# Ledger of designs, part 43: designed miniproteins, single chains, continued (2)

Each design is a single chain, and the fold is of that chain. pLDDT is the mean over its residues in the fold that is shown.

## One batch from the design tools (miniprotein)

Design m5470
Fold by ESMFold2-Fast:
Structure m5470 (fold): chain A 66 residues (1-66)
Amino acid sequence: MTQDEITEIVTEAARLAKAGDLEGLRELLSKAGVPQSEIDKVLEYARAGDVARAVQTAANALMKLS
């Protein structure tokens, strides 16, 4: 996974998290190959309204895939 791919996915994840689209966020991260355990953490932060931590968790998981 390239830095450009990570940036694109993180940008979309931020949009979905701000919109409260938890299903879209889950689908995006699953398609990107993020492990279910990390997706669950992202969704917990997003449900709590902590968009910044949700996005940081997603970005960290995606960077580990590169």
Scores: mean pLDDT 83

Design m5471
Fold by ESMFold2-Fast:
Structure m5471 (fold): chain A 69 residues (1-69)
Amino acid sequence: EDELIEELVRAVRAGDLEKALALLRQVKDFPYARQRLAGGSNLDAASKMQLAEAKSLEEAEAILRAALS
């Protein structure tokens, strides 16, 4: 699932919210995806901190919606 998570990180870097959310919903290893998003995205420091502490896919989705809107 490394390819899925790298595609998710690229979608976030591109600001493509719809694609990022569609890919996030397919993630099976959420702790790994969370780590890659927090470290690899171009989001602001506050959004990266919130993603690093996110407890669920739903919480991560809410953070991405706020950050990319």
Scores: mean pLDDT 78

Design m5472
Fold by ESMFold2-Fast:
Structure m5472 (fold): chain A 68 residues (1-68)
Amino acid sequence: SKEAAMEAVVAEVEAWMRANPELSDDEKERHALRAVFAAAREHKLSEEEFVALMARVSAALRRELAAR
């Protein structure tokens, strides 16, 4: 389902950021954005689904950046 795909993207971005703590914030943001756009293209996300995924990934990015 699209929801499962969105959950997988959020989990993948969080895991990738934790595995790469040495990378710059800009590099982490680029990776997160690439993952969101790839999922939107592959799963043909609606505007509402895309906005929801962006919000979730942005929240995950903020949490990981704030944890240091």
Scores: mean pLDDT 82

Design m5473
Fold by ESMFold2-Fast:
Structure m5473 (fold): chain A 74 residues (1-74)
Amino acid sequence: MSEKEKLQKLVEEFIKHAFELMKKLIEEGMYDKGEELIKQMEQVVQSLEKQGAPQEVIEKMKQAIKELKEMFEK
């Protein structure tokens, strides 16, 4: 596998786990932990952008963060 393919798969798995974790945090009423998770993901995106990660990977992360915020606000 190429470096890009490995990174893309890791990001997809990370996003999947983040959604599962966010659902559990909301169910438990742990809204502070949910907000912290969103902030951590935003920091990861900033780090990836600084390192020149592929735009496709960055866009997937940004879209996931947007969807997580929508779940959190509902």
Scores: mean pLDDT 80

Design m5474
Fold by ESMFold2-Fast:
Structure m5474 (fold): chain A 99 residues (1-99)
Amino acid sequence: LSKEVEELKSMPTEELERQLELEVEKGTPEGVQRAAVIAAVLISKGAVTPRTIFWITLAGSKGLPLNVRLTLILEGKIPGVLSEEERESALKNAEEADK
């Protein structure tokens, strides 16, 4: 892990963000772990956006709070992250939560 962290620290922010998205898209436990490490490096550099935080937390078991995730889905800012069924379920849950 130490050599991996040093390698990531040497990368430009744009490359780190690209790798973060690729690792999350894999949908594997290894991808989630690597995404978390990339996220930590981005945060340590002070180069983190709300979108980056979203990808990081989505890669984690609990993800972002439901309302934040739904806002990003509704605004079309996270294509390919959720299946059609997951998106429909999230929208339904939001509608029920607002009652």
Scores: mean pLDDT 57

Design m5475
Fold by ESMFold2-Fast:
Structure m5475 (fold): chain A 65 residues (1-65)
Amino acid sequence: SKKKKIIEELQKILLKIIDGEPLEKIVEEIRKLLEKYNLPIDIGEVKTYEDAMKILEKIADLVTN
C-alpha cells in the first residue's frame, strides 16, 4: 500500500530527528518523500525541527484521508 510505505518513511525521518540528524538533511529527506509520492504539500520555510515536524504531521494527515 502506498499509504503504508509513506507512513514507514515518515517514521524513519522522525527517528532521524530523534537521533540528531542535521535539519538540512531532514529537509532533504522530506523533499525526497514529497517528490517520490507526488504529494501536494509545499515544504515552505523550514527553519526549526518543530517546522519539520509540522510538515511530517501534514503528510500523515493527508495520507489518512
Scores: mean pLDDT 85

Design m5476
Fold by ESMFold2-Fast:
Structure m5476 (fold): chain A 80 residues (1-80)
Amino acid sequence: MVSAVEALQELNKAAEELKKKGYSEEAINKIVLELLKEVTGKEEVDAETLESLTEEQLKEIVKKLKDEKVREEILKKYPE
């Protein structure tokens, strides 16, 4: 629980930095949602799934969210 909270804080910090770089909240949310689906293997991600994320899964999401190439590939699938 505590380690997952720290990883969630890092995720929020990465999202804030992306907003400063010109990404919209909608774009960031789409990227995070796709990464959650990839890491959990679930097609639908709800609040219970978010609460059950492991520290390792959250670190993977943060790492990929910081990767510009990963962000661009996800946004190409969902052009908004």
Scores: mean pLDDT 73

Design m5477
Fold by ESMFold2-Fast:
Structure m5477 (fold): chain A 79 residues (1-79)
Amino acid sequence: SKREEVLEQARRLAEEAVKSGDERVIEQKAQEIGDLVAKAGYTGVAESVRNVVEYYARQGKVEEAVEYVGRILDSAERG
């Protein structure tokens, strides 16, 4: 599904952010995930997605980053 493909790409980007340990790379990858969800048609949530990814990636928490992105996408689809 669109959701599963977006979350798979978000996981890869979040893993790269965590592996880098570099604040600038974390910010860049979080922005890429935000852009990814916007391009997939999830409107109005890119900033929330970016903030959640930055927060969990700074802590080395890939699974939590992906889980909370998924929750944001689900909320955006339900209205």
Scores: mean pLDDT 87

Design m5478
Fold by ESMFold2-Fast:
Structure m5478 (fold): chain A 65 residues (1-65)
Amino acid sequence: GETSEEAARAAAEAPDRATAVAHAGLAAQHMKNGGKETPAGRAALAGKTGREGAERAIAASDAGG
């Protein structure tokens, strides 16, 4: 089965931001189900809906390296 780590990796490796946001949201869902914490998943959870928070975190990661 898919894990929060696999979803977070898919977000990091995504070809575009929309796909990255979608995978970060899946990482957050897996974390809620007892999966491993990931930065992408935590950021998505912080946005409540997941998508806005994930987009913000991806933008911050791009700026920070």
Scores: mean pLDDT 66

Design m5479
Fold by ESMFold2-Fast:
Structure m5479 (fold): chain A 90 residues (1-90)
Amino acid sequence: SMENEKKTEELLEQAYKLYEEFQKKFDEIEENPNADKEKALKEMEELTKKILEKLEEAIKESSDESMKQKLKDFKNIIEMDLEKAKNYLK
């Protein structure tokens, strides 16, 4: 329904805002060698958890197969980005 698609769009927008915060945290640790890497990683892990929760809910709300695929691709991207961050902080 139109209401479900609106909810999907709202959840996706919320996920994008959280992902922007994730990217800013990653940029901070790349640009500042004295940054608290453990704190930054914990914040990035929490942001990832919130993003994945929003994306899973959006997948459940959407009736559009193309949108569901886009949401699943975004989940894969954020999970890969978190692994890149973890590997960078080794």
Scores: mean pLDDT 84

Design m5480
Fold by ESMFold2-Fast:
Structure m5480 (fold): chain A 84 residues (1-84)
Amino acid sequence: LTPEEIELLKRMLELALTTDRPLSAREIAEALGVSQSTVNRLFTKLKLPSKRRIHAEQLAAAYARALGLDVAEVIRRVTEGLPL
């Protein structure tokens, strides 16, 4: 992933954790001020289901895989406002 894609993934994860519900690619795009095609391309690259609502755990798992981190540790750091 590019640094810009990692930052977008982090923002999507923070949004999903804050809203505490599964989000569609459209809802994520509208909330973050990016195009839906940008979100869908990142989902495809991360092998996430672009046609379904995404859970925070799925985004955390994708972020953990991208950086070689543990999923629980990623969720903990984001929830506590710590750097990833």
Scores: mean pLDDT 79

Design m5481
Fold by ESMFold2-Fast:
Structure m5481 (fold): chain A 93 residues (1-93)
Amino acid sequence: MLREILEAVAEKRYEEAEELFLKLAEELKARGDYDSLYALHLAVHSVVLGIADVEEALEIYEKILAGDEELRKEALERVLRAMAEAAASQEAK
């Protein structure tokens, strides 16, 4: 299901991507799998913000789940920076 979410985001099918994302997020939350939920959020936001393509986002997801703490921090910082830049661009113009 993750690939389908990332592909929908990359194709700008945001309503479909949101529906698929919510389904997977609820499944992970029901299992108490918060590490996968966190990795899912970072992977999806990386594609939404244009930081990563589908294959790169899948790699981010897998490496975070494998316990790559440095990649986890770098992915979060990249997402937060891109979100701040996007917000500033929309409000300042």
Scores: mean pLDDT 80

Design m5482
Fold by ESMFold2-Fast:
Structure m5482 (fold): chain A 85 residues (1-85)
Amino acid sequence: STIESVIRDVYGLSKEDLKKMSDDEKVRIILDAARHLFVIDPDLDRMKEIREQALKLAKELGLSDDKIKKLKKEIDKIIERELKS
């Protein structure tokens, strides 16, 4: 599954719906979708692919570079926690 497919199937949101949300809501939904996928498949290479999908989606939704950098750091912390568990 992709981040966009989880957002559609779990949250019922299209990409057009996401574009209408606030930046903070966009970050929250992307992080929640990434967490969902990391729990299902804790393979490191797959987690890295999901991270790349999240950052690409954030750029497409018009998030600032600073917000994208913070999103990346938060995702990296989640991946580190999953690998230590």
Scores: mean pLDDT 82

Design m5483
Fold by ESMFold2-Fast:
Structure m5483 (fold): chain A 66 residues (1-66)
Amino acid sequence: MSKEQIAEELRKEFFEKAKELGVPVTPEMLDVLEQVEQAYLAGLITEEQAKSQVEAMLKHGVKKKE
């Protein structure tokens, strides 16, 4: 599959899991999702790293760094 298709699948999985878990999608989460997608498309991170970051965002939310 192309990197663009994998990025689209990551976005789709994020929204699907967020809805199933009852996690509200915030603008901050969308910004992080876009950053992860761009990093993956640029070849800066692997598919596994991108998936891990999306999962962490769903589990912990996007909070200001302490």
Scores: mean pLDDT 76

Design m5484
Fold by ESMFold2-Fast:
Structure m5484 (fold): chain A 85 residues (1-85)
Amino acid sequence: MLSLEEALERLDELVDRALAGEDMDKIKEEVREIALQMSDEAIKEVLGYLVEQSTLAALEGDGERFRVYGMMAQVLYDILQEREA
């Protein structure tokens, strides 16, 4: 199982790669792989972080960061919902 710290480090690397112009579908798949290795508690904590980062990007007018963080949050949310079904 992936630690919260390791998950955040990997997600930050994926944000940098997405902003550098990597394929968003590929980034999305890698986010899903990370999330599948996380506990429900870690997913909930990271979701709060990602939603905050997405909101800050929107307030700054940074549409690319807004899109990346929003996509990551949606992937984590979907996995959490799948586990609670």
Scores: mean pLDDT 84

Design m5485
Fold by ESMFold2-Fast:
Structure m5485 (fold): chain A 61 residues (1-61)
Amino acid sequence: SQKEVIDYLNEKFGTNLPDEPAYVVFSNNTALDLRTATVEEVKQFLKDFPDAKVKDVVPLS
């Protein structure tokens, strides 16, 4: 769920994202849509790009 993805991102990246729809943009300029993303996709992203950081958050409200 969106909340599980947000909780995982907050744990792994030290962010404080609200439980709201957004694009999360990483330092490698890839984006994750919080409305459709899974925890498994975030885990795979971190395996592929272990040094990536959260660069920007674009609200979709």
Scores: mean pLDDT 83

Design m5486
Fold by ESMFold2-Fast:
Structure m5486 (fold): chain A 85 residues (1-85)
Amino acid sequence: KVKEKVVEELKARGYEIVAENEMEIDGTKITDITARPVGAPENAAVGVRIEEKKNADGSIEVTITRHEVAADGTETTTVKKEKIN
């Protein structure tokens, strides 16, 4: 659901999804999404990494890292963390 919401939000904002990759490392599910504004130059991109880690107590820690590169070369990185019990 977290991945689906991120994809829909990007599409709603006029981004096209270029790549989606899922992997699991040591019990952490990692989803990488790359998107670009429709019709924008190739150097304008957004990368989103969603990390879902299940803890021993049954809680899930979700980390969402968003890295944006604007057409003018401006870079922005945002990290959001949430714990689900």
Scores: mean pLDDT 76

Design m5487
Fold by ESMFold2-Fast:
Structure m5487 (fold): chain A 66 residues (1-66)
Amino acid sequence: SRAEELFEKAAEYEKKGDYRNAAVYWTAAQLVAVGDLLDGRISQEEADALVKRGTELVEKAREEAK
């Protein structure tokens, strides 16, 4: 899905230590996941799983940005 592609991009930036770009892609991925849920393209269970993954990445970026 589009959200998974954006999460993969975020993970790539995280591996490089580029937490600013990682955070941007995590935010975009969460927004896309909400849009896909509203459009019926993914299930609520799938959307919840993607949001949970994004939340974990955002928490890591938040800790590293301190």
Scores: mean pLDDT 73

Design m5488
Fold by ESMFold2-Fast:
Structure m5488 (fold): chain A 73 residues (1-73)
Amino acid sequence: SAVEEVRRLGEEGRVEELRRYALEHPDPRVRIEAARELARLGEYETLHELAEHDPFPEVREEARRLLRAAGVP
């Protein structure tokens, strides 16, 4: 599944591919999973983009939650 692929990319530290999944994948659940992997890797730039611009409010809120949990304003 796309979620399983995203988790594998997170384990491999494949930041650029995770960014594409987080910003471009049609399924919001896959974008959320990619955001969680980016947060685990300390990559917050894409989380800021999702928090501001993702079309789904649930993705925006999860990105903001991940930033708050990491202590990032």
Scores: mean pLDDT 89

Design m5489
Fold by ESMFold2-Fast:
Structure m5489 (fold): chain A 61 residues (1-61)
Amino acid sequence: MQQVQEEIRRVLKEIEELDDQYRKAVAAGDAEGAAKIKKEIDRLVGRYVELRQQLDQLQRS
């Protein structure tokens, strides 16, 4: 349980940092960089959903 909660916190922080980088890339007109960052954010969002499901299962057992 604690391990999953810590991983969720790390993933959320990483998403926040990437969102900041994405906004900077968009502002700079870096379409390729923005697309690459967006793909990485999408992967982390998927991971976050999986971790939330794991946490829910651990709390309901």
Scores: mean pLDDT 83

Design m5490
Fold by ESMFold2-Fast:
Structure m5490 (fold): chain A 70 residues (1-70)
Amino acid sequence: MDERQQRVLKISIENVKSIVDAAEENPEAYRRFLLASKQMLEQILKDPRSSDEMKEEARELIKRIEEILA
């Protein structure tokens, strides 16, 4: 994977963290963004070119999203 693509994925993960944090305060307002974020994070987990650190963050964020949507 290109170094630029890895940087974009890191920025995407940071953006998802911000969405998840906001969603804990108002889950209904962010439900659609949480579902879209979960799909993006699942794609990161399936990509063998993703770093172990990136996959670990993705797993933690997916868990938090699932808890909010439960």
Scores: mean pLDDT 79

Design m5491
Fold by ESMFold2-Fast:
Structure m5491 (fold): chain A 94 residues (1-94)
Amino acid sequence: MLPRLRVPVTPELELLIRAAEHLSRAERLLREGGPEEEIEKEIDKALEYVLQAIKDPELRKELRERVEAAGSLEERIAILRDFIVEIYERLLEQ
């Protein structure tokens, strides 16, 4: 459980929080052996929220290409988690 940081809620931060929620659901479903269709749906929702939070067109392109090239649901989740952390760290520096 993350400590309650008093960070101003920006639109970008709200998008990352929503992305993280969907990604956490995907991770849980994957661990529990849930339906692949539900896992993919949660991954797709997380991807759309992360893409909306990214201002840099090159980073958006890199994220799309890496997720599309991923050979497994676990790899797609890992890629999205890494991008959420990176963007979140950049937002905290503003």
Scores: mean pLDDT 80

Design m5492
Fold by ESMFold2-Fast:
Structure m5492 (fold): chain A 76 residues (1-76)
Amino acid sequence: MEDSLKILEDIYKNSKKVSLSDEEIENMTFEEILERIKKGEVFDLSNKEQMEKLLKKLSEGAPAFATVLKKLIEKL
C-alpha cells in the first residue's frame, strides 16, 4: 500500500495537473473519472472540497481506489 501511494505521489509531483471545475466534477460519472485516470490524466488535488466530491463519486463504483486516493490526498 505505501509503495503504491509513493508511486502515485511521485506521478502527481512530476505530471502536468488537469484543473477540474466544480461543474465538471458534479457532472462526471465514476466511469468517466476512471477512464480519464486510465488515459494518464493527473487531477489537481490541491482543492480539498473538489477532491471530497471526486472521492464520493469514486466510492460509488471503485471504493478500494477511493480509499487509496483519500490517503494520497491526506499526505499532500
Scores: mean pLDDT 72

Design m5493
Fold by ESMFold2-Fast:
Structure m5493 (fold): chain A 84 residues (1-84)
Amino acid sequence: SMVGKRIEEIEERLDELDERAKEIEKTDPHVGIEIGIEIGMARIFLSMVKRLYKQNHPEADKYVDMLEERVREIEERMRRYEER
């Protein structure tokens, strides 16, 4: 399903962000740890969304949209850091 595909894509994006945050942490521990915490919070949200989707919850799409927005915010923060 489209929602299942979006969930998988979000998980892949978070995995990529996690590796990038670990690299940043080696050079800038404060920034790397802060981004790592944001990724961790997004993963908790992802676990909730996966549960709602598995249960065919009517608001699963809404929570996927909210999670995608959170991931976009993390990606944008990472991009701004890398461009500085």
Scores: mean pLDDT 86

Design m5494
Fold by ESMFold2-Fast:
Structure m5494 (fold): chain A 96 residues (1-96)
Amino acid sequence: AVAQAVADLRAAGDKLSEVLEKNGDTKTAEHVRKLVDELQAAVDAGDREKAIELATTLILHGAVTYAASKSAGNDEEAKAAQDFIDAAVRLEEALR
């Protein structure tokens, strides 16, 4: 369950980063990739508390990206951000 949730989050994060880069937001794409890598490292280390903290942070970052994308009319980016939020929520649930 946790391993699959991490894999799903990485896939969603990679898709969001790809869409962000295509739209010229390379810095946000780099930040998403970095936070996903930090979360993977926390999971691999067995640091459940840190992994939950990072998953919550990713949900908040995803929500900010979603709101900005919707405001800008970037429906593909908003969809990718929503899928990323959903994956992060599933991971937080799996870690509890």
Scores: mean pLDDT 86

Design m5495
Fold by ESMFold2-Fast:
Structure m5495 (fold): chain A 62 residues (1-62)
Amino acid sequence: SIEEIEKEFKSIPGVLDAKVEQVGDGYFVTLTVEKPLTKAQYEQIIDLAKKHNVRSIEIEIV
């Protein structure tokens, strides 16, 4: 579900907010972060994106 995907992305350290939209059979995700992410955090994000059929991910730094 969208809520579960948002919760999983929000569990990653440094992620302040996650917005998930369903597009067809996939998802578009926008993440809000406080600072540029580490390589390890980026890898966690990519792994979650692949797990949940995420088609696009945008990262916004506040």
Scores: mean pLDDT 84

Design m5496
Fold by ESMFold2-Fast:
Structure m5496 (fold): chain A 65 residues (1-65)
Amino acid sequence: MYYALVRTPRPVDPQVGLDAGATSVIPLDDTTYVVTADTQEQLDAAVAAIKAADPGAVVEKRGSS
């Protein structure tokens, strides 16, 4: 499983990441999300979709488990 910690200057609908192939999008607060996916390609697509919805979105951390 792959994950990214994403911060957005505005709230983004978690469904945006899910529709792009994320396994889960977990809001930690109004502007911080943990995005997970089974593959790096799905994670990259989900992060790209979130950035398209909010161009100010920043990936603070990435990893795999």
Scores: mean pLDDT 82

Design m5497
Fold by ESMFold2-Fast:
Parts: C-alpha cells; structure tokens; sequence
Structure m5497 (fold): chain A 90 residues (1-90)
C-alpha cells in the first residue's frame, strides 16, 4: 500500500540522516514527497490542509537541524510523520 511505502521511505530517510548520507537522505525525501502527494489526493480537503501545514513545518525545521543536529532532525521527522499518519488514518 502507499501508506506502507511511506512508512518504509520514512525509515530509510531516518537511517540516511543517522549515517550522514545526505545524498540518500534527499533521494528518500523526494520519494516520500511523491508518495505523500498520492495519498493526500484521496483525502478530504480538511485533511489535506492539516497534512500540508505539518509537512511545511517539518521541512522548515529539518533544514535548520539536518546539518547541525542530526539526532534532533530524526526526532522531528518521527514526530511530524506520526502526526501526519494519524490524520491520514482517520
């Protein structure tokens, strides 16, 4: 399923950040963005807005911490992805 694929890509993204493999991290992030887009198209307008707001906030904070604090970047990815998944699974 697309949801399972999103979860798998999120784990790969986290692992890439942990390994300081920024090339793989950006690759998996782009793939996550594509899969999330496909999921979001099938959601209600209200769910789409909530997911978009959380995703934007995640991106903004990730750009700050991705290079300076990879552990905090991983925590942020886990937090925002969990919140996004809760909205999708409603």
Amino acid sequence: SLLEKLKELTEKFIEAIKNKDLESAYKYFDEMDEVLGEIVEKLSVEQQKKVAELYKKMIDELEEYLYTDPEKAIELVKKYTEEILKIIEE
Scores: mean pLDDT 85

Design m5498
Fold by ESMFold2-Fast:
Structure m5498 (fold): chain A 105 residues (1-105)
Amino acid sequence: MTPREEALRLFREAMDRAIEAVKAGKTLEEIQALIDEEVPKLREVFRKMTEEEIRQAVAEAVRLSQETIDRLEAEGAPDEMIDAVSLVTDRFIRVAEEVLRERRA
């Protein structure tokens, strides 16, 4: 598995876990804590990638997020589930941006 494939797999797993957590009645704060536990692993994966690969992974994650949100909205999912997917996506982008900033410092 390439680092890019690993980053996107972690993203998909995080989205699935967040959706399951909403179904289990978890709050967004609890979901955020679960996502934050995996941030160190995601950060190390991004550190193995080129800047171009990181940008490509972010673009693909945003596309996957939008496809997931569109599907959930079409299925009549609660707002909390849409919010959870958005939270996972925002964390993925933020970790990527932090790694890109570290390389410029």
Scores: mean pLDDT 87

Design m5499
Fold by ESMFold2-Fast:
Structure m5499 (fold): chain A 65 residues (1-65)
Amino acid sequence: EVEELIKKAEEEIRKLKEKNLPGVSLLEQQLKRAKEALRAGDEKKARELAQGVINGAQSILESEK
């Protein structure tokens, strides 16, 4: 479900904010684009953008370990 990917992306961004890690602004912009794509009916684009946010946030979280 695209909505589940968007929710997961929001959760990963929240973890970055809680840890005061960089990249939050860029990931929030990408997440906004994912939500806009979903509202426009472009589920494929929304899925790709949301997955990109998840991957980006996880990469940042992993580099801080």
Scores: mean pLDDT 81

Design m5500
Fold by ESMFold2-Fast:
Structure m5500 (fold): chain A 64 residues (1-64)
Amino acid sequence: MIQKAIELIQQSYQYRKQGDDKKAIEYSKQALELVGKKPSKPLEELSPEQAIFEAADALNDALE
């Protein structure tokens, strides 16, 4: 499960690099749900960078 969350965050980062902000947010959301965390704001109000950051932070918290 943690490995799947890592994959989703990596995919989110790749989509952000490609300029696909919608896909970046979608994959970050899936990673957050997988680690059992809630986003700080509705997904519609999150930037792709903030969504990726929150997913990565939640994954780091789940690893400890």
Scores: mean pLDDT 76

Design m5501
Fold by ESMFold2-Fast:
Structure m5501 (fold): chain A 96 residues (1-96)
Amino acid sequence: DLKKLEELAKKAVEEIKKYLEENPNISDEELEEKLAEIVKPVVEKMRELTREILEKLSAGEELSPEELKFLKEVEEIYKKMAEEINKLIEEHEKKR
């Protein structure tokens, strides 16, 4: 369910925003570790949703148009999340 992936991505962005607001002087190393922790549920859900399709690719099987569309939709959700997180980090650095 793509909707659940979108909900997890939105929560990750919201948690990162709150974390940056609460930790204005956090080190880059600590931030990187925290970002990995917060986005982990999104990455795990992506793997769950794409497992069967990736197994087909590994076996050299051709993907259906519907499977290709699904992979692109999963990729777009992740890309949008990553873009929003990058904007939050940029705004955080501007406040230093």
Scores: mean pLDDT 84

Design m5502
Fold by ESMFold2-Fast:
Structure m5502 (fold): chain A 60 residues (1-60)
Amino acid sequence: GASPAEVAAAYLRLVGGASEEQARAGGRLADAGHSPEAVGRAGGLTPEQGGGLRTLAAAS
């Protein structure tokens, strides 16, 4: 299955419209064990989009 970094980076790019740099930063935070909400905040996601990342991460 996909790693937390892969899930976070993909979601930031596809849903959040994040730059490559933001997506990489989000992936590193996910690998370091940060919550999906913290990853989303760092990646420029809205609170609603951050909730979506949490749901996706829990399902993966």
Scores: mean pLDDT 76

Design m5503
Fold by ESMFold2-Fast:
Structure m5503 (fold): chain A 66 residues (1-66)
Amino acid sequence: SSSTEKALKQLLDEARKTAEQLGQPAVDELKSFEERIKDAPPEEQVRLFTLFLADLSTRLVRKKRG
């Protein structure tokens, strides 16, 4: 749906920005993750990207504290 497509774009944009702040290894990890889930249904991709972004965000918080 149009709503799911917008959610995917926003999640990907946010994950990319978070990964860039963590560095090249995180950017490469995001690209590999995108490739692994590309054949999943769009709603499942939203769920999986949400979980991945949560992990990246946790890592960024740890980096900012140390």
Scores: mean pLDDT 84

Design m5504
Fold by ESMFold2-Fast:
Structure m5504 (fold): chain A 67 residues (1-67)
Amino acid sequence: SAAEEERKKLAAENAVEMGKQVAAGAGGDAATAKVTVEIGDDTLKVTIEDANVSGTNTVPLSGLIPP
């Protein structure tokens, strides 16, 4: 549904901001760090790319969408 898609979009936007802050905290630059978020059916995959920091993490969407 549209509401479900909007909830996933908000989660992705929050993950991007979190990723930029994580990059800055690890010695990168939040303004130049590239954060990519991929939304799955039940997971959110966050990839952070910066000159000094890189990493990928997958987080469950449990709590946003009932099983």
Scores: mean pLDDT 69

Design m5505
Fold by ESMFold2-Fast:
Structure m5505 (fold): chain A 64 residues (1-64)
Amino acid sequence: GISAEEAAKAVEEAVKAAKDAEEAQRNGTRALARLGSQLATEEERKYVAEVASKAGREKSAELG
C-alpha cells in the first residue's frame, strides 16, 4: 500500500515531468490508475483523483 499523500505527490511529479499538455494528461491518468489500485480507501482514492485533476488543469492552463 501507499499513502494518499505519497500517491498525490507521485501524480503531481508525473504531470510535472510532461513536456506538453497531452503528455501531462496521459501521465496523470496513468499514475492515478496505477496508484488508485494501491490506495486502501475510497476517500484516499478521491483525494488523489482531485490532486491529479488539479495538477493537470494547472499544467494545461500554463501551456495554453
Scores: mean pLDDT 76

Design m5506
Fold by ESMFold2-Fast:
Structure m5506 (fold): chain A 99 residues (1-99)
Amino acid sequence: SKLEKIYEAFKRIIEKLEELPEKDGIEESFLEDLKEALKNGPSLGSLLSGLYLISKINDEELEEDKELLKEAAVKMVEISVKYHDLEKQREARKEWLEK
Protein backbone atom coordinates (compact mmCIF):
# COMPACT_ATOMS: atom_id res chain seq x y z
CA SER A 1 0.00 0.00 0.00
CA LYS A 2 1.01 3.66 -0.36
CA LEU A 3 0.77 3.99 3.43
CA GLU A 4 3.40 1.26 3.97
CA LYS A 5 5.70 2.90 1.36
CA ILE A 6 5.32 6.30 3.08
CA TYR A 7 6.16 4.74 6.48
CA GLU A 8 9.26 3.08 4.94
CA ALA A 9 10.26 6.46 3.44
CA PHE A 10 9.84 8.18 6.85
CA LYS A 11 11.96 5.48 8.55
CA ARG A 12 14.77 5.94 5.97
CA ILE A 13 14.68 9.74 6.43
CA ILE A 14 14.81 9.39 10.25
CA GLU A 15 17.74 6.93 10.03
CA LYS A 16 19.72 9.16 7.61
CA LEU A 17 19.06 12.34 9.61
CA GLU A 18 20.05 10.71 12.95
CA GLU A 19 23.41 9.77 11.31
CA LEU A 20 24.17 13.47 10.57
CA PRO A 21 26.77 14.94 13.00
CA GLU A 22 24.97 18.32 13.21
CA LYS A 23 21.23 19.12 13.23
CA ASP A 24 19.56 22.52 13.61
CA GLY A 25 16.34 23.16 15.55
CA ILE A 26 14.17 23.02 12.40
CA GLU A 27 15.63 19.64 11.40
CA GLU A 28 15.04 18.32 14.96
CA SER A 29 11.42 19.63 14.94
CA PHE A 30 10.67 18.05 11.54
CA LEU A 31 12.31 14.78 12.64
CA GLU A 32 9.85 14.73 15.58
CA ASP A 33 6.97 15.33 13.08
CA LEU A 34 8.01 12.16 11.19
CA LYS A 35 8.25 10.14 14.44
CA GLU A 36 4.73 11.30 15.42
CA ALA A 37 3.43 10.41 11.93
CA LEU A 38 4.68 6.82 12.38
CA LYS A 39 2.33 6.59 15.42
CA ASN A 40 -0.68 8.60 14.16
CA GLY A 41 -0.49 8.30 10.35
CA PRO A 42 0.83 10.74 7.73
CA SER A 43 -0.55 14.28 7.35
CA LEU A 44 0.22 17.00 4.79
CA GLY A 45 2.46 18.57 7.47
CA SER A 46 4.50 15.38 8.00
CA LEU A 47 4.85 14.87 4.21
CA LEU A 48 6.20 18.43 3.84
CA SER A 49 8.54 17.90 6.83
CA GLY A 50 9.84 14.74 5.14
CA LEU A 51 10.43 16.57 1.84
CA TYR A 52 12.35 19.33 3.63
CA LEU A 53 14.54 16.77 5.43
CA ILE A 54 15.25 14.88 2.15
CA SER A 55 16.47 18.21 0.67
CA LYS A 56 18.88 18.62 3.63
CA ILE A 57 20.18 15.02 3.59
CA ASN A 58 20.78 15.22 -0.21
CA ASP A 59 21.19 11.43 -0.63
CA GLU A 60 20.53 9.68 -3.99
CA GLU A 61 18.99 6.72 -2.09
CA LEU A 62 16.06 9.02 -1.14
CA GLU A 63 15.13 10.15 -4.71
CA GLU A 64 12.29 7.59 -5.03
CA ASP A 65 11.07 8.52 -1.51
CA LYS A 66 11.08 12.20 -2.57
CA GLU A 67 8.82 11.46 -5.57
CA LEU A 68 6.47 9.37 -3.41
CA LEU A 69 6.14 12.10 -0.75
CA LYS A 70 5.57 14.75 -3.47
CA GLU A 71 2.78 12.59 -4.99
CA ALA A 72 1.25 12.07 -1.53
CA ALA A 73 1.40 15.81 -0.65
CA VAL A 74 -0.28 16.77 -3.96
CA LYS A 75 -3.00 14.14 -3.35
CA MET A 76 -3.68 15.43 0.20
CA VAL A 77 -4.05 18.98 -1.17
CA GLU A 78 -6.37 17.78 -4.01
CA ILE A 79 -8.58 15.93 -1.50
CA SER A 80 -8.72 18.99 0.82
CA VAL A 81 -9.75 21.28 -2.09
CA LYS A 82 -12.28 18.78 -3.56
CA TYR A 83 -14.12 17.92 -0.31
CA HIS A 84 -15.47 20.55 2.09
CA ASP A 85 -16.60 17.86 4.58
CA LEU A 86 -13.83 16.59 6.90
CA GLU A 87 -15.32 13.06 7.08
CA LYS A 88 -15.30 12.77 3.25
CA GLN A 89 -11.69 14.05 3.26
CA ARG A 90 -10.70 11.34 5.80
CA GLU A 91 -12.46 8.61 3.74
CA ALA A 92 -10.77 9.76 0.48
CA ARG A 93 -7.32 9.89 2.17
CA LYS A 94 -7.82 6.40 3.67
CA GLU A 95 -8.91 4.95 0.29
CA TRP A 96 -5.86 6.43 -1.50
CA LEU A 97 -3.37 5.37 1.24
CA GLU A 98 -4.66 1.75 1.28
CA LYS A 99 -3.86 1.40 -2.45
Scores: mean pLDDT 83

